# Ledger of designs, part 61: designed miniproteins, single chains, continued (2)

Each design is a single chain, and the fold is of that chain. pLDDT is the mean over its residues in the fold that is shown.

## One batch from the design tools (miniprotein)

Design m6013
Fold by ESMFold2-Fast:
Structure m6013 (fold): chain A 122 residues (1-122)
Amino acid sequence: SLEEWIANGGDVNAKDANGRTPLHVAAERGDLERVRLLLENGADVNAQDKNGRTPLHLAAEAGHLEIVELLLENGADVNAQDKNGNTPLHLAAKAGHKEIVELLLKNGADPDAKDKNGNTPK
């Protein structure tokens, strides 16, 4: 189990071949209980994978509203940019996740942030 892995000294911030931490994987998959456990055990909420994406980028793109809320409560950078200049707001808007768009805006997401092509989140 994840709890057993952590209890036996597993590194919660270890990166896989794609630069992803366990928190990235749990956030993308919608595993709310794993996200909570990882954050309680010192997971870096703002860790970046090889694409510059944070767990918040992945949760926002995948449509996991409760995980987006939990990450923001734990200090996730709402305006983090990936290597293409995309913020979590860009990814949520592109995916059509309206409730996540509203939640990100409420938490200080910049609606005027530009990706590397000059596009704002729409």
Scores: mean pLDDT 91

Design m6014
Fold by ESMFold2-Fast:
Structure m6014 (fold): chain A 60 residues (1-60)
Amino acid sequence: MKGLYEALVDYEPLTPEDLAIKKGDILEVLEELEDGWVKAKSLETGKTGLVPSSYVRRIS
């Protein structure tokens, strides 16, 4: 994995492109996007989507 991140808050998707996360979920960040978003894969659900970069922190 390139780097592991932890979700700091719960987030429910507003669009099909968004990733649902729960506080404490472990994520792999795949790409940093403009406007403060990242493309991430949830290791809990196996789903990939967009989440605000401020909602996650690198842990490895």
Scores: mean pLDDT 79

Design m6015
Fold by ESMFold2-Fast:
Structure m6015 (fold): chain A 90 residues (1-90)
Amino acid sequence: SKEELEKIVEEAVEYFRREFEDMPEELERFLKSLSKRELAALYLVEVQGYTYKETAEKLGVSVGTVRRHLKHARELYLGLVMEFLKSIVS
């Protein structure tokens, strides 16, 4: 439902703000670059460990839609993680 999506997005934002607290500018660009459904799909699969089918059921979309959301979200997330890794090894 729309209410469940908003709750998942709120949990995702809180998680990523804690995880990347030392990178506020990079984090804000990341969060602004994702749709609510892309952020929710990324959080459910990559952070919470849900399957594509479980994620599709929670978001009220098809598995194909989850795959599409994850493709874009993962590309942006990899960029954020790489910036984080650079910050701790330099």
Scores: mean pLDDT 86

Design m6016
Fold by ESMFold2-Fast:
Structure m6016 (fold): chain A 61 residues (1-61)
Amino acid sequence: MVGDVYEAVEDYEALLPTDLSLKKGDLLEVLRIVNENFVEARSLKTGEVGYVPISFLRKVE
């Protein structure tokens, strides 16, 4: 979970300034589990940190 790399399974458009926008296939490092719906993650593409819905992420094998 925390420290693992995840892949965005769908595009996600940020709803809040604290959220990350995702493109399908983007890789993210999970930094913190915020709640059952959201994680705080760092984009490996841009280095930006923000909140993303966990349902849009799949753990990289």
Scores: mean pLDDT 79

Design m6017
Fold by ESMFold2-Fast:
Structure m6017 (fold): chain A 64 residues (1-64)
Amino acid sequence: KKYELTALKDYTATYSGELSLKKGEKFTVENVEEVNENYVKATLVETGEEYIIPKSYVKITEIP
């Protein structure tokens, strides 16, 4: 299942495996799963790499 991930504000990755975000940036992701209250894990379709993403910085929408 594919999702569109939209960055709501800028975020600079603070450790390896985090995704840096620019406000308004969009990504296509797969395999979205909750890691904890503040983070989700998702795979970028473009690269096949898995990233940890802060939930409050993004909007995730299911692609039909």
Scores: mean pLDDT 79

Design m6018
Fold by ESMFold2-Fast:
Structure m6018 (fold): chain A 74 residues (1-74)
Amino acid sequence: MNKKDAFGLTELHRAALEGDVERVRELLAQGADINAKDVTGLTAIDLAERAIKQGRHSPELEEVLELLRKAAAQ
């Protein structure tokens, strides 16, 4: 788990950016590191928030943010 691609993105970062709610749930259940940072120092939460701010708002992306924030809180 937590393998990074050429941009420092983990599977959790990618699932969050894609709004893949089920994949985010699977990765969190498997112990994915919610605090993992990409090459710019951004977490999956940071990337999802940035995507929404840039106009990529969707119900799936909002649900992903909710899941990530709940996992990060505890």
Scores: mean pLDDT 76

Design m6019
Fold by ESMFold2-Fast:
Structure m6019 (fold): chain A 114 residues (1-114)
Amino acid sequence: LGARLLEAAAAGDLDRVLELLEQGADVNAHDARGRTPLHLAAEAGHGEIVHYLIMNGADIFAKDSRGRTAADLAREAGHDQIAEALLDKQKELEADPNYKPSGLEVKAEIPLEL
C-alpha cells in the first residue's frame, strides 16, 4: 500500500490517494530516500493532495535523506504557494503544544480550504 500511495501522490491522482488511505495505507510511508507522499505531492505541485495528506495525519516535519521537508521541496520546484502554506502550517503546529500530528480526528470528506 505505501509504495502505491507514494506513486499516486507523485502522479496527482487524488482519487487513488483517497482510496489507498481508506484501505489503510500509511500516510507517512516513505521511499528509500526518506520521501513521504507529502514530499512527492508538494514537489509535484499537487496542492489538493497536500492538503488531504495533512488532514489525514501526514508528518509535515518529516525530512528526506537530504534533510529537506515537503515545504523545502515545493520551494525548490517553484511551487511557492504550496511551500508557504506548508511553512504556515508548521508554525501553527509548533505553536500548539497539544497537537498530535497522527491524531486522525477527520477521516471522511476533507475540506481543502487554507
Scores: mean pLDDT 76

Design m6020
Fold by ESMFold2-Fast:
Structure m6020 (fold): chain A 98 residues (1-98)
Amino acid sequence: DKIEELRKLLKEAKSPEDLPVNLRLTDGSTPLHMAALLGSLAGVQELLARGADVNAQDNDGRTPLHVAVEVGHDEVVEALVAAGADLNAKDNNGNTPL
């Protein structure tokens, strides 16, 4: 659902600059959450370079770093931490990313 919503937006964007980097999907996720979920290091780096909020929280309070750690994408975890991800951010269950 969320990935399909993002794909539709990407298909309608005529250039990368036309896509809102901090767009909120139906669950409060951003494109950066989706890049982290997919393990797209290039996508994460591009979104961060365009000013994506590295600490954006979805409706469950999860940050992109929570997602990257959960799915085990080590290179994406390193990129998010290097960009200033909050290692102590708590989701709605009180869990930090680590």
Scores: mean pLDDT 76

Design m6021
Fold by ESMFold2-Fast:
Structure m6021 (fold): chain A 67 residues (1-67)
Amino acid sequence: EKEEEYERAFRVFDRDGDGYITPEELRENAGMTEAGVQEFLARADRDGDGRIDFEEFKAYLDEQENA
């Protein structure tokens, strides 16, 4: 179900399979603008590491759905 969709989406961004999405991968793979990347990180990057792990990614998508 949704977890499978999250995994599929995460795999698209996590090209190295290291379990993290970086701003550069968002710009390169998703074609996001600089503003879009900054907004995404502000919402999803709860730790302030500048990268998104799978749990943060799921939390972000769940928040979008419950908005």
Scores: mean pLDDT 70

Design m6022
Fold by ESMFold2-Fast:
Structure m6022 (fold): chain A 62 residues (1-62)
Amino acid sequence: GTVKGEVEKYTVKPGDTLWKIANHFGVPVEKYAQTIMQANNIADPNLLHPGQTFLIPTKEPA
């Protein structure tokens, strides 16, 4: 993939939010939406679908 830094693959479950997913992986809450959305080319955090797979950056590229 084109993502820099360490990433984990996560499958969205019913009731998940980007905040819950980011918190689970230790992504800083102030940047959770930007970090995850940028890594997955997502423009709207409200477009989470159960069964959708995201790349979750667990370490920001310095």
Scores: mean pLDDT 66

Design m6023
Fold by ESMFold2-Fast:
Structure m6023 (fold): chain A 69 residues (1-69)
Amino acid sequence: KHFTESQISYMISLGDKDGDGTLSAAELRHVMTSLGENLTDEEVDDMIREADIDGDGTLDYKEFIAMMT
């Protein structure tokens, strides 16, 4: 349940299909599922809400890495 920065970066690269450098709720759920975490849509939304400092409704790579490491 402790992921390395390299593992997280790799999984983010698989989830960020639109290449905007951010993760939507659906993309974050996909990444977390790939890492072995089973999150509900509500839990994913809560993670984004807590980490989304700029209020755009998305989670950038830097914020996600900081949350997971």
Scores: mean pLDDT 65

Design m6024
Fold by ESMFold2-Fast:
Structure m6024 (fold): chain A 76 residues (1-76)
Amino acid sequence: MVSEKELEAEILYSLGLMYRSLAKKLESQGKLEEAIEEYEKAIELLEEALKLVPDPRFEEEIKELKEKIKELKEKL
């Protein structure tokens, strides 16, 4: 049975992935500053999920998003 913390972490993870998807769409439109903002929101949600459950999926996603933000900031 899923614990309350595990359920909350999965909800935060899903929201983080939604913000990542929005950020990718903004990036494809050349809206790099807006894309960075949405990627940063995704990281915040994933970091909250990681605090609840130490899931490697959350850690890897955070790592990839941080690398993407650095790449995009270099283009501004």
Scores: mean pLDDT 86

Design m6025
Fold by ESMFold2-Fast:
Order: structure tokens, then sequence, then C-alpha cells
Structure m6025 (fold): chain A 118 residues (1-118)
């Protein structure tokens, strides 16, 4: 059943407590992220460091930034908490800024609607 598949994909965790959705979001795997979300993957699952899939997508320093932006958009459309904090108190936006990912940081600010526009 779809409920059994959802349970399986949300209970599959690696040594860091990462679900399949964490790993595919961190890899920029847009097609696999979409498939996992359609199967009912928990978009706000937290790994052992308190990272959500959105944190891992935003912290990527390699790969095509346009593909990573599409992954981030898809996670947010699925209800990802844009303001989730990891165990160090960092949001996905904080990680994008720390890694010099200017386009990702700009997208997260606009999507979060939290920035004061002066």
Amino acid sequence: SMEEIRELINNLRDENGRTPLHLEAGAGGLEKVRELLELGADVNARDNNGNTPLHLAASQVQGDEAEILEVIRLLLEAGADINARDNNGNTPLDLAIQNGREKLAAFLREAGGADLIE
C-alpha cells in the first residue's frame, strides 16, 4: 500500500539519520526528490545534526545551481519549513549565505517573505 511505502521511505535512515529524501535533495536529484515526495516522504525529516532536506539542498557547494534551485522550489511547494534550524541554529538561508550561494540565498529570502525590503 502507499502507507507501507511511506513508512518504509521515512524509516530508511543512514548512519547520519538521513532519509532517502535528505540524500537526493543534497545531491540535486530533482527527479528522485519529486518521486519521493509523491510517495509521501517527510519533507521536514531531521537528521542527527537537525538538518532537513532543505538544509542539505541549500548547503551544496557543487553541482548546477539552477538544478539545486528547482529542488529547493519543489521542497518548499511540498511544505518544507524554510525557517527550520539545525542543531547549530542555522536555517537553510544561513547555510546558503555561509557557502557563498548568492542565487540560492536570494531565492530563499524571496520565498520566505521574511526580509524587510527597504
Scores: mean pLDDT 83

Design m6026
Fold by ESMFold2-Fast:
Structure m6026 (fold): chain A 60 residues (1-60)
Amino acid sequence: MKGLYRATEDQPALGPTFLAFRKGDLLEVLEVVNENFVLARNLVTGEVGYVGIAFLERIE
């Protein structure tokens, strides 16, 4: 599940661990952590953090 994804919803910053993103932001999945979360980089902001898989849509 590594690759480029698009955020399907807005998410504000939730402390230092979770990635902030807006609907339509491009996210690069760096690592699959578990069934619910990935480690991703927001290509718009350059920030890295954890994202719920439910908020991601694969661009392919």
Scores: mean pLDDT 79

Design m6027
Fold by ESMFold2-Fast:
Structure m6027 (fold): chain A 150 residues (1-150)
Amino acid sequence: SMALRIALLYASGSGATRRMVEEIERIIRERAPDAEIERIGLGTASVDEVIEALRRADRVVLASPEVDGRATPIARAMLEEVLRREPDVLRGKPVVVVSTDRSGRGAAARELEELAREAGARVVAVVVADSRDPAEIERAAREAADALLA
């Protein structure tokens, strides 16, 4: 059997989104120990590193906290540049959108979902968690992992 390749792309300010993505990785490693996982922080990665990870990936997580009713500027700028250079890099791929959001309105998650769908991705789940609630972060991480492994 061929190993499943998963890219976990995240932006994080306070660390809540990073913790949620690390929990997603932990759950995937427990349920699918042969899966190859690349976890990439968008604030420190180059555009080429993100493109290469997405080319290799069978399935993708896009994760950002909400900032002023939007995904972070770092997440937006990186994804816009990636899709400008490689417009088909997400086409047909299962994508899970994940956001930490204190408002519960999911504005950042909706922005990432729209971006992914416009890029031709198959958005299989959109998951929002309150960054202040560890139980919601754990629930959201399980929902994201379940959607990725379905």
Scores: mean pLDDT 87

Design m6028
Fold by ESMFold2-Fast:
Structure m6028 (fold): chain A 71 residues (1-71)
Amino acid sequence: SYESAFRMFDKDGDGVITAAELEAFLRARGRDPTAAQVQALIDEADLDGDGVIDFEEFKAWLERRRLAGRA
């Protein structure tokens, strides 16, 4: 579910995904993202421009990716 996926990134349970939490998640999975790559992912998901991804933005981002992947 979206909620379960969101919780994988939101380690602190504060209801938002920050750049630091996204970086920590990727590093925990054996990735080594640059600050620019992390910021690009935030910018892709963050429609409000506040620098964090809330649950509604996260759902909208996943839905956009799902729709973009449809043939």
Scores: mean pLDDT 71

Design m6029
Fold by ESMFold2-Fast:
Structure m6029 (fold): chain A 100 residues (1-100)
Amino acid sequence: MIKKLSEEELEELLKELQERAGSDDVNVADERGYTALHLAAYFGELEVVRKLLEQGADVNAADAETGTTPLHLAVTAGHEEVVKLLLENGADPNAQLKAP
């Protein structure tokens, strides 16, 4: 289950995901295929989104099952400023969700 996380909790989550995966990659995903950037975009944490992108987060990272990108989550959650930031950083506005 996804719960709302603070900026500090999202940064700690990224560190925990990296430790669990045995990697320092900012693009490490959880068991659902969501990266820290996916979660930051969903919760509207603009400053976390910016920091992750500055660290080399893949703006077009897609969940393997559904093809969900951070842009899809920001649009779904109604976070206009996050949507704008993702688009300015090369998010594909035409990325389609995978058929089941």
Scores: mean pLDDT 74

Design m6030
Fold by ESMFold2-Fast:
Structure m6030 (fold): chain A 60 residues (1-60)
Amino acid sequence: GPQVAVAVKDVTATGPAELSLKVGERVEVLGRTDDGDLIVRSLKTGRVGRVPADAVEIVE
């Protein structure tokens, strides 16, 4: 199934490629960037964006 992660801290997007998350929100992990960020899709909004890898914990 899809790899799911949960936000362990609030994230505020600082650019158009980034995704804001609140602690406890679930995301599907789609990939990784060269600088250690994750490309994720919000399960709440369906939006895709980049988040720091340390902002989420893999749960599946």
Scores: mean pLDDT 82

Design m6031
Fold by ESMFold2-Fast:
Structure m6031 (fold): chain A 93 residues (1-93)
Amino acid sequence: SPLDLQLLQAARDGDVERVRALIAQGADVNAQDSSGMTPLHLAAVFGHLEVVRLLLEAGADPRAQDKEGLTPLDLARMTGQEEIAAVLEEAIA
């Protein structure tokens, strides 16, 4: 849906207020882009900790895999996002 595309963009940009508003409007927190990346993947790779927390609270799947088999945790580790990696490790425990 158009809301799902907007959520993917807002998560990439780290726009917490827009992410919150789009979730409230019924955007799918587990929507995937053409690479299989979810909003949680995008927030993790771009270092947006507050968006990561918000998405997890809204029911985002921390075990979701993109087309390369990478999870949000894999991307956080690859990009040196220590705080995001710790939050995602707790979410999958």
Scores: mean pLDDT 92

Design m6032
Fold by ESMFold2-Fast:
Structure m6032 (fold): chain A 153 residues (1-153)
Amino acid sequence: MEVRVLEDEDLEAVTRLLREEIAPVLFPNVEITVEIVRKMVERDGRENWLVAVVDGRVVGVGALTGFRGDTVMLDYLAVAREYRGKGVGRLLVDALLARARARGLRRVLTAVPEDNTAAIEFLERQGFRKIGTRENSRLGDRFVTVHLFEHEL
């Protein structure tokens, strides 16, 4: 199992992961296409997108986005269902946190829907602390409560 920067050859596998694992939660009415993922990678910088690879297959993705002063967002964290519980998500987070430190950032933030208990418990086990709650966050056609999390670097 390897964690590396996203390459152009990964875009189809990353598009599948984002469509299957993220889109039902964050973008229920958005068709995630390779072109949309390419535009996200171009906007955020390719070097901020990491993939987890097992036996030549992309099995996880995560990105650092929304750079503001000493702070960055952890977004698009997904792991293929059959690779969950195998440490893939931990290795992606560890590599993204190491990258944020190497840039002299002080904090990594993320936002998780309150109904996503598995992501909440995962982030707490990675040393993220809940710092707040935002009510009435628009997520597609629904309004949800999101929990705001922080990791100090």
Scores: mean pLDDT 95

Design m6033
Fold by ESMFold2-Fast:
Structure m6033 (fold): chain A 62 residues (1-62)
Amino acid sequence: GRLIARAIRDYEAKTPDELSLKKGETVLILEILDDDWVKARSLETGEEGIIPIRYLDLLEEL
């Protein structure tokens, strides 16, 4: 299954590789890079980038 997460806080991208998110936005986790960062795609905008995992509430696939 694919891991889906929800942003628990707003995040503003610091570099072109990072993903900006608004609180409550849903993302698809594409890759877990390390303990601090994941690569994700916003389901609202379709944009992809890396984001700190601490900004996400990970939802398990049902």
Scores: mean pLDDT 81

Design m6034
Fold by ESMFold2-Fast:
Structure m6034 (fold): chain A 61 residues (1-61)
Amino acid sequence: YVGKLFRALKDYPKLLPNELAIKKGDVLRVLKVVNDDWVLAQNLATGEQGLVPIAYLEEVE
């Protein structure tokens, strides 16, 4: 997962200060796997970093 590119499957609002807001179709790089449900990622369009649920992401080939 770390260093891989993922695409957002749906919008996720930023619910907590350490989370990342994403929109469907955004491309993200996973920086760290935090637990089974959450990753630390960077949105490549904005450069912003934060926690996102892995269930909202799909790996890009």
Scores: mean pLDDT 81

Design m6035
Fold by ESMFold2-Fast:
Structure m6035 (fold): chain A 60 residues (1-60)
Amino acid sequence: MVGLYRALADFAKVIPEFLALKKGDIVEVLKEIDDDWVLARSLSTGETGYVPKGLLEYVP
């Protein structure tokens, strides 16, 4: 589901396509890619990239 999510853990930008996250970061999910990955934008940095879906918690 598109919307705002909170990072549950740190995530390293080990490849250019990934979005770097720190635990507690708020991201906007722009598109679900598959069962495991989403395309998101960091509200802290404005950067976009792929993030594991399992690291994100929906913010109601």
Scores: mean pLDDT 82

Design m6036
Fold by ESMFold2-Fast:
Structure m6036 (fold): chain A 64 residues (1-64)
Amino acid sequence: SLEAEFKKFDKDGDGKISAAELEAYLRSQGLAPSAAGVEALIAAADKDGDGVIDFDEFKALLTR
């Protein structure tokens, strides 16, 4: 499930993932994202402006 995938990359268990963790997830799906592309996705999903995304933002990003 998407929740299980999120938890795999949330190594700290804080309910958020960084740009590096999102890049790792996208690579696991067979994608080759650029660092700039990942930062743009974080910026689009990150409503808090802290440079990380929570599960709801992650889900919204992947279901568009």
Scores: mean pLDDT 73

Design m6037
Fold by ESMFold2-Fast:
Structure m6037 (fold): chain A 68 residues (1-68)
Amino acid sequence: MSILDKLTPAQQKALIVLAESNGSLSQRELAEKSGVSVNTVTRLLQKLGASSVADIPQEVLDEAKSLL
């Protein structure tokens, strides 16, 4: 539940955009749509322990949606 507190504002924005897209974005598309670098998305995945965007837990996406 405190995972969002460990993310930078740019990483939180990327995660919110991914949640709104129901996780269907590639790393590049997520970076472009959220206005962050691909490196920001890569670091976000590393912090979440995910190997790809599809590996991000739904619980994390739901928590990100609560910031809207």
Scores: mean pLDDT 76

Design m6038
Fold by ESMFold2-Fast:
Structure m6038 (fold): chain A 62 residues (1-62)
Amino acid sequence: MKKLARAKEDYEAKTEEELSVKKGELLLVLEEVDDEYVLAYNPKTGKEGLVPKSVLEILEEF
């Protein structure tokens, strides 16, 4: 199930598989990878990567 999320805080990618986000950015959650990370897509930048669940606020599920 896809989710719309917003970054609650800035996060800087530590690996090539991670996605950097800025507070307030809207992201699509494509997949829950594990208990800590989701695979997210930023439609404004066209970039995709792993983001910690703790930095995201889920806005909508569909």
Scores: mean pLDDT 80

Design m6039
Fold by ESMFold2-Fast:
Structure m6039 (fold): chain A 153 residues (1-153)
Amino acid sequence: DPSYYALLGDLEKYEQALEELKKAQPELAAYLEEKGLSLLLLEFVGTVKALERLSPEELEALKLYAEGLEAIMRKDYATAREHFEKALALDPSFLITHLFLAHVYLELKDYATAREHYELFERRLPVEAIPNPGLEQVVAEVKARLRAAGLPV
């Protein structure tokens, strides 16, 4: 998924994953481009109808989440933190936001807050049937960085 490769700084895999989503969902991709919305929303919604069924709070949370990921790609971690914290306030059920905040706080060298967000992610993430290699790599890197900072998880 493009979001995990954005966190990993893997621009090539990010662009490839985003292009694959555009090809799989061309109608939604065209709609997002026409409306000036982030193509990262392709990761979270499969159809225009699904996008239109989101509550105003859920849609705003996804927009802020996408903007936070774009800020990470620019290495603007202060802006990324602000966008993810606002997204989480609007949709506390979007638990993956805690993993992204953990990464952002690691880059800001606030290791204690990074650990708190990682623990919230790990305890509350729903059981997934299919493992995601990008997610597994992000989790491994966050855990390794926390351990290196003297905060093992």
Scores: mean pLDDT 81

Design m6040
Fold by ESMFold2-Fast:
Order: C-alpha cells, then sequence, then structure tokens
Structure m6040 (fold): chain A 110 residues (1-110)
C-alpha cells in the first residue's frame, strides 16, 4: 500500500497520466500525502499544469474526503501543502485557468 502510494506521487510529479491510472487501478490512494512537501497527487498535477491528470484524479476520487486523526472529514481539495497552498492556490499561481475551473467545479460537488 505505502509503496503504491509512493509510486503514485512519483507518477503524478512526472505527469504520467497512464501510470497514475494503472496505480489507481492497483489500489493506490489518491489522497496520499508526500511527507516531505505535504503535497497530494492533485497538488502535483496542478503544479505541472496537467489538465488530463487533474481530470483523472477528480474522476477517480469518490469520495474526495480524507479522515483526520480527530475523526473529521476534510475535502481533498482543501488539504494544504507545507507552504499552506491548496491545489487551487498552485493552479492560480501558475495562471492555469482550466485547472482552476476544474478544481472549483469539483469543490462545489464535494
Amino acid sequence: MEELNKELLQAARNGDVEKVKELIEKGADITAIDPETGETPLHLAARNGNVELVKLLLQSGAPLKVKTPTGEEVDLLDIPDKDGRTAIDIAKENGNEEIVKLLEEAKKKS
């Protein structure tokens, strides 16, 4: 499980849509967090400007919620990296309007 999640984060960082899809089919957790950066696959896709990968992660992520140690549910879209940036914040910083629209649309449905 942890090795699949590590491979998922690496594939997302590389923008490898086909590999991400394969790893999700094998049971990789799309809510996996990089312990060094606090980034999820969705953060990495937004940083890379990879519209196809963002769409894949949003389609594969039902439910798009992570359970905290306190028992609260937090939307994947609201998870900040270690710099306090959400995936939407990264997309806005990079000027990727298509990714911003996709993430805001998904947040309305969460």
Scores: mean pLDDT 77

Design m6041
Fold by ESMFold2-Fast:
Structure m6041 (fold): chain A 71 residues (1-71)
Amino acid sequence: SEEVKLELYKAAINGDIEKIEELLKEHPELVNYKDEAGFTALDYALTNADEEKKKKIEEFFKKHYPDIKLG
């Protein structure tokens, strides 16, 4: 739903890694969804997260989405 997409992007912008992981587990199709600017949730999360959170994001994506390229 559109509400789930907005929630995912808000979590990504805020660096809320726990919420990003939960939303993507429930809605795996959203991992490749690009917004109006052409950015995915992964793009926003990596931009806004500290180094420890970035490591958790990278580990999550490698485990669950091994075909995703970290840009």
Scores: mean pLDDT 74

Design m6042
Fold by ESMFold2-Fast:
Structure m6042 (fold): chain A 58 residues (1-58)
Amino acid sequence: SKADEYTRRGMEALREGDYEKAKEYAQKALELDPDNEEAKRVLKEALEKLGKYEEAAK
């Protein structure tokens, strides 16, 4: 699905250290599929790396 495509792009961005891009891709995936567990994980990891873990936990 398109949500899975965005999730994979977010995972790739995490691996490359582009945490802002990883956040953006994960957010796009969650707009399409709010229950996507992989996208939620990517978003949380990106926010942790950006120093915003507390926002991800809400």
Scores: mean pLDDT 80

Design m6043
Fold by ESMFold2-Fast:
Structure m6043 (fold): chain A 60 residues (1-60)
Amino acid sequence: SALGRELLRAAREGRLDEVRRLLAEGADPTFKDERGRTPLDLAVGTGHAEIAALLAAARA
């Protein structure tokens, strides 16, 4: 849960290295915030294409 919340923040803020680290530590890329948004939804919404690609791959 803590890793999931950090992954949501890192994806929203465009923190590519943090996203990579959190995924390596086992963060759940399908974790949803209170509005039902995943890290991928936030990365797409903020235009962070490389982060969105990483998160899409992590969900497969």
Scores: mean pLDDT 82

Design m6044
Fold by ESMFold2-Fast:
Structure m6044 (fold): chain A 63 residues (1-63)
Amino acid sequence: MKKYLAEALVDYEAKYPNELSIKKGDKVLVTEENEDGLWKVKSLSTGETGWIPSRYVRIVEEI
């Protein structure tokens, strides 16, 4: 998969193991997609990785 730079549209609190909590305006690197609408992301501010629902972020740039 191509990597994408994305921005959080809303605050999100992790609901499941391996999810990432994010805050509105956070920049994340999308590294993987799954068929359940979850994207694996790396936070650029903390370096933490986890899955988030793709609908809570917008793509800013392809990498």
Scores: mean pLDDT 77

Design m6045
Fold by ESMFold2-Fast:
Structure m6045 (fold): chain A 59 residues (1-59)
Amino acid sequence: PKIVRALKDYTAVGPATLSLKKGELVEILREVDDGLYEARSLETGEVGLVGSKYLEEVE
């Protein structure tokens, strides 16, 4: 699985988006659009959309 880290706190702005804390690890499930991923938080288990610019690859 591809694991990435949130670069900063991000609050969801819609029902399909994922809220993240800085340093939170998320698993990339798929790329849904250019620069937009469906991901699962490894801390909360929530699934949602997150922009690639907020993420740093670690695995």
Scores: mean pLDDT 76

Design m6046
Fold by ESMFold2-Fast:
Formats: structure tokens, sequence, C-alpha cells
Structure m6046 (fold): chain A 94 residues (1-94)
């Protein structure tokens, strides 16, 4: 989806616009990738900002892609410690 692409690119402004216009933050692409999966795997330095926006908008933290990976799994594989911390905190709070 457009939101998955924007989230993976770290396009904070586009993510914010799409959420405001009613985009489904839990929509999956053909590989089962949600916007939160894409943000968690992102190499963008703005990935933590996108992750926070998606969490605040009600993203499913436990969604599994076609390979059985959660957003947290992808963040750990990507080595993005800031995103890992944000996802662990959000999981503990919910």
Amino acid sequence: TELVRAAGEGDVERVRELIASGADVNAKDKLGITPLHAAAASKSPRAPEVVRLLIEAGADLTAKDKFGKTPLDLAEQAGNEEVVALLREALAAR
C-alpha cells in the first residue's frame, strides 16, 4: 500500500498525511507487510518518528508477515536499537 511505501522510506510527512486522510494503518501488502513492519525495517534515520506515529494511530504491534516476522523481529534484524526500544515499550504498555 501507499502507507507501507511511505513508512519504509521514513517519509514522516507523507505517513502523517495518509493517517489523517483515513488510511488503514494495519493494511497488509501481498507479503503480509504492514506499515509498522516497513518502518521497523527502514534504514531511514526518521524510522523512530514513523514508528511512533503508527503506534499512536493504533498499529498492530503483533502482526506477522508471510515469513512469521513481527515488526519487533524486523527491527532487531535491522539493528535499529531506537525502534526496538519503542516497540518493546509499546508492547509492555498494551
Scores: mean pLDDT 85

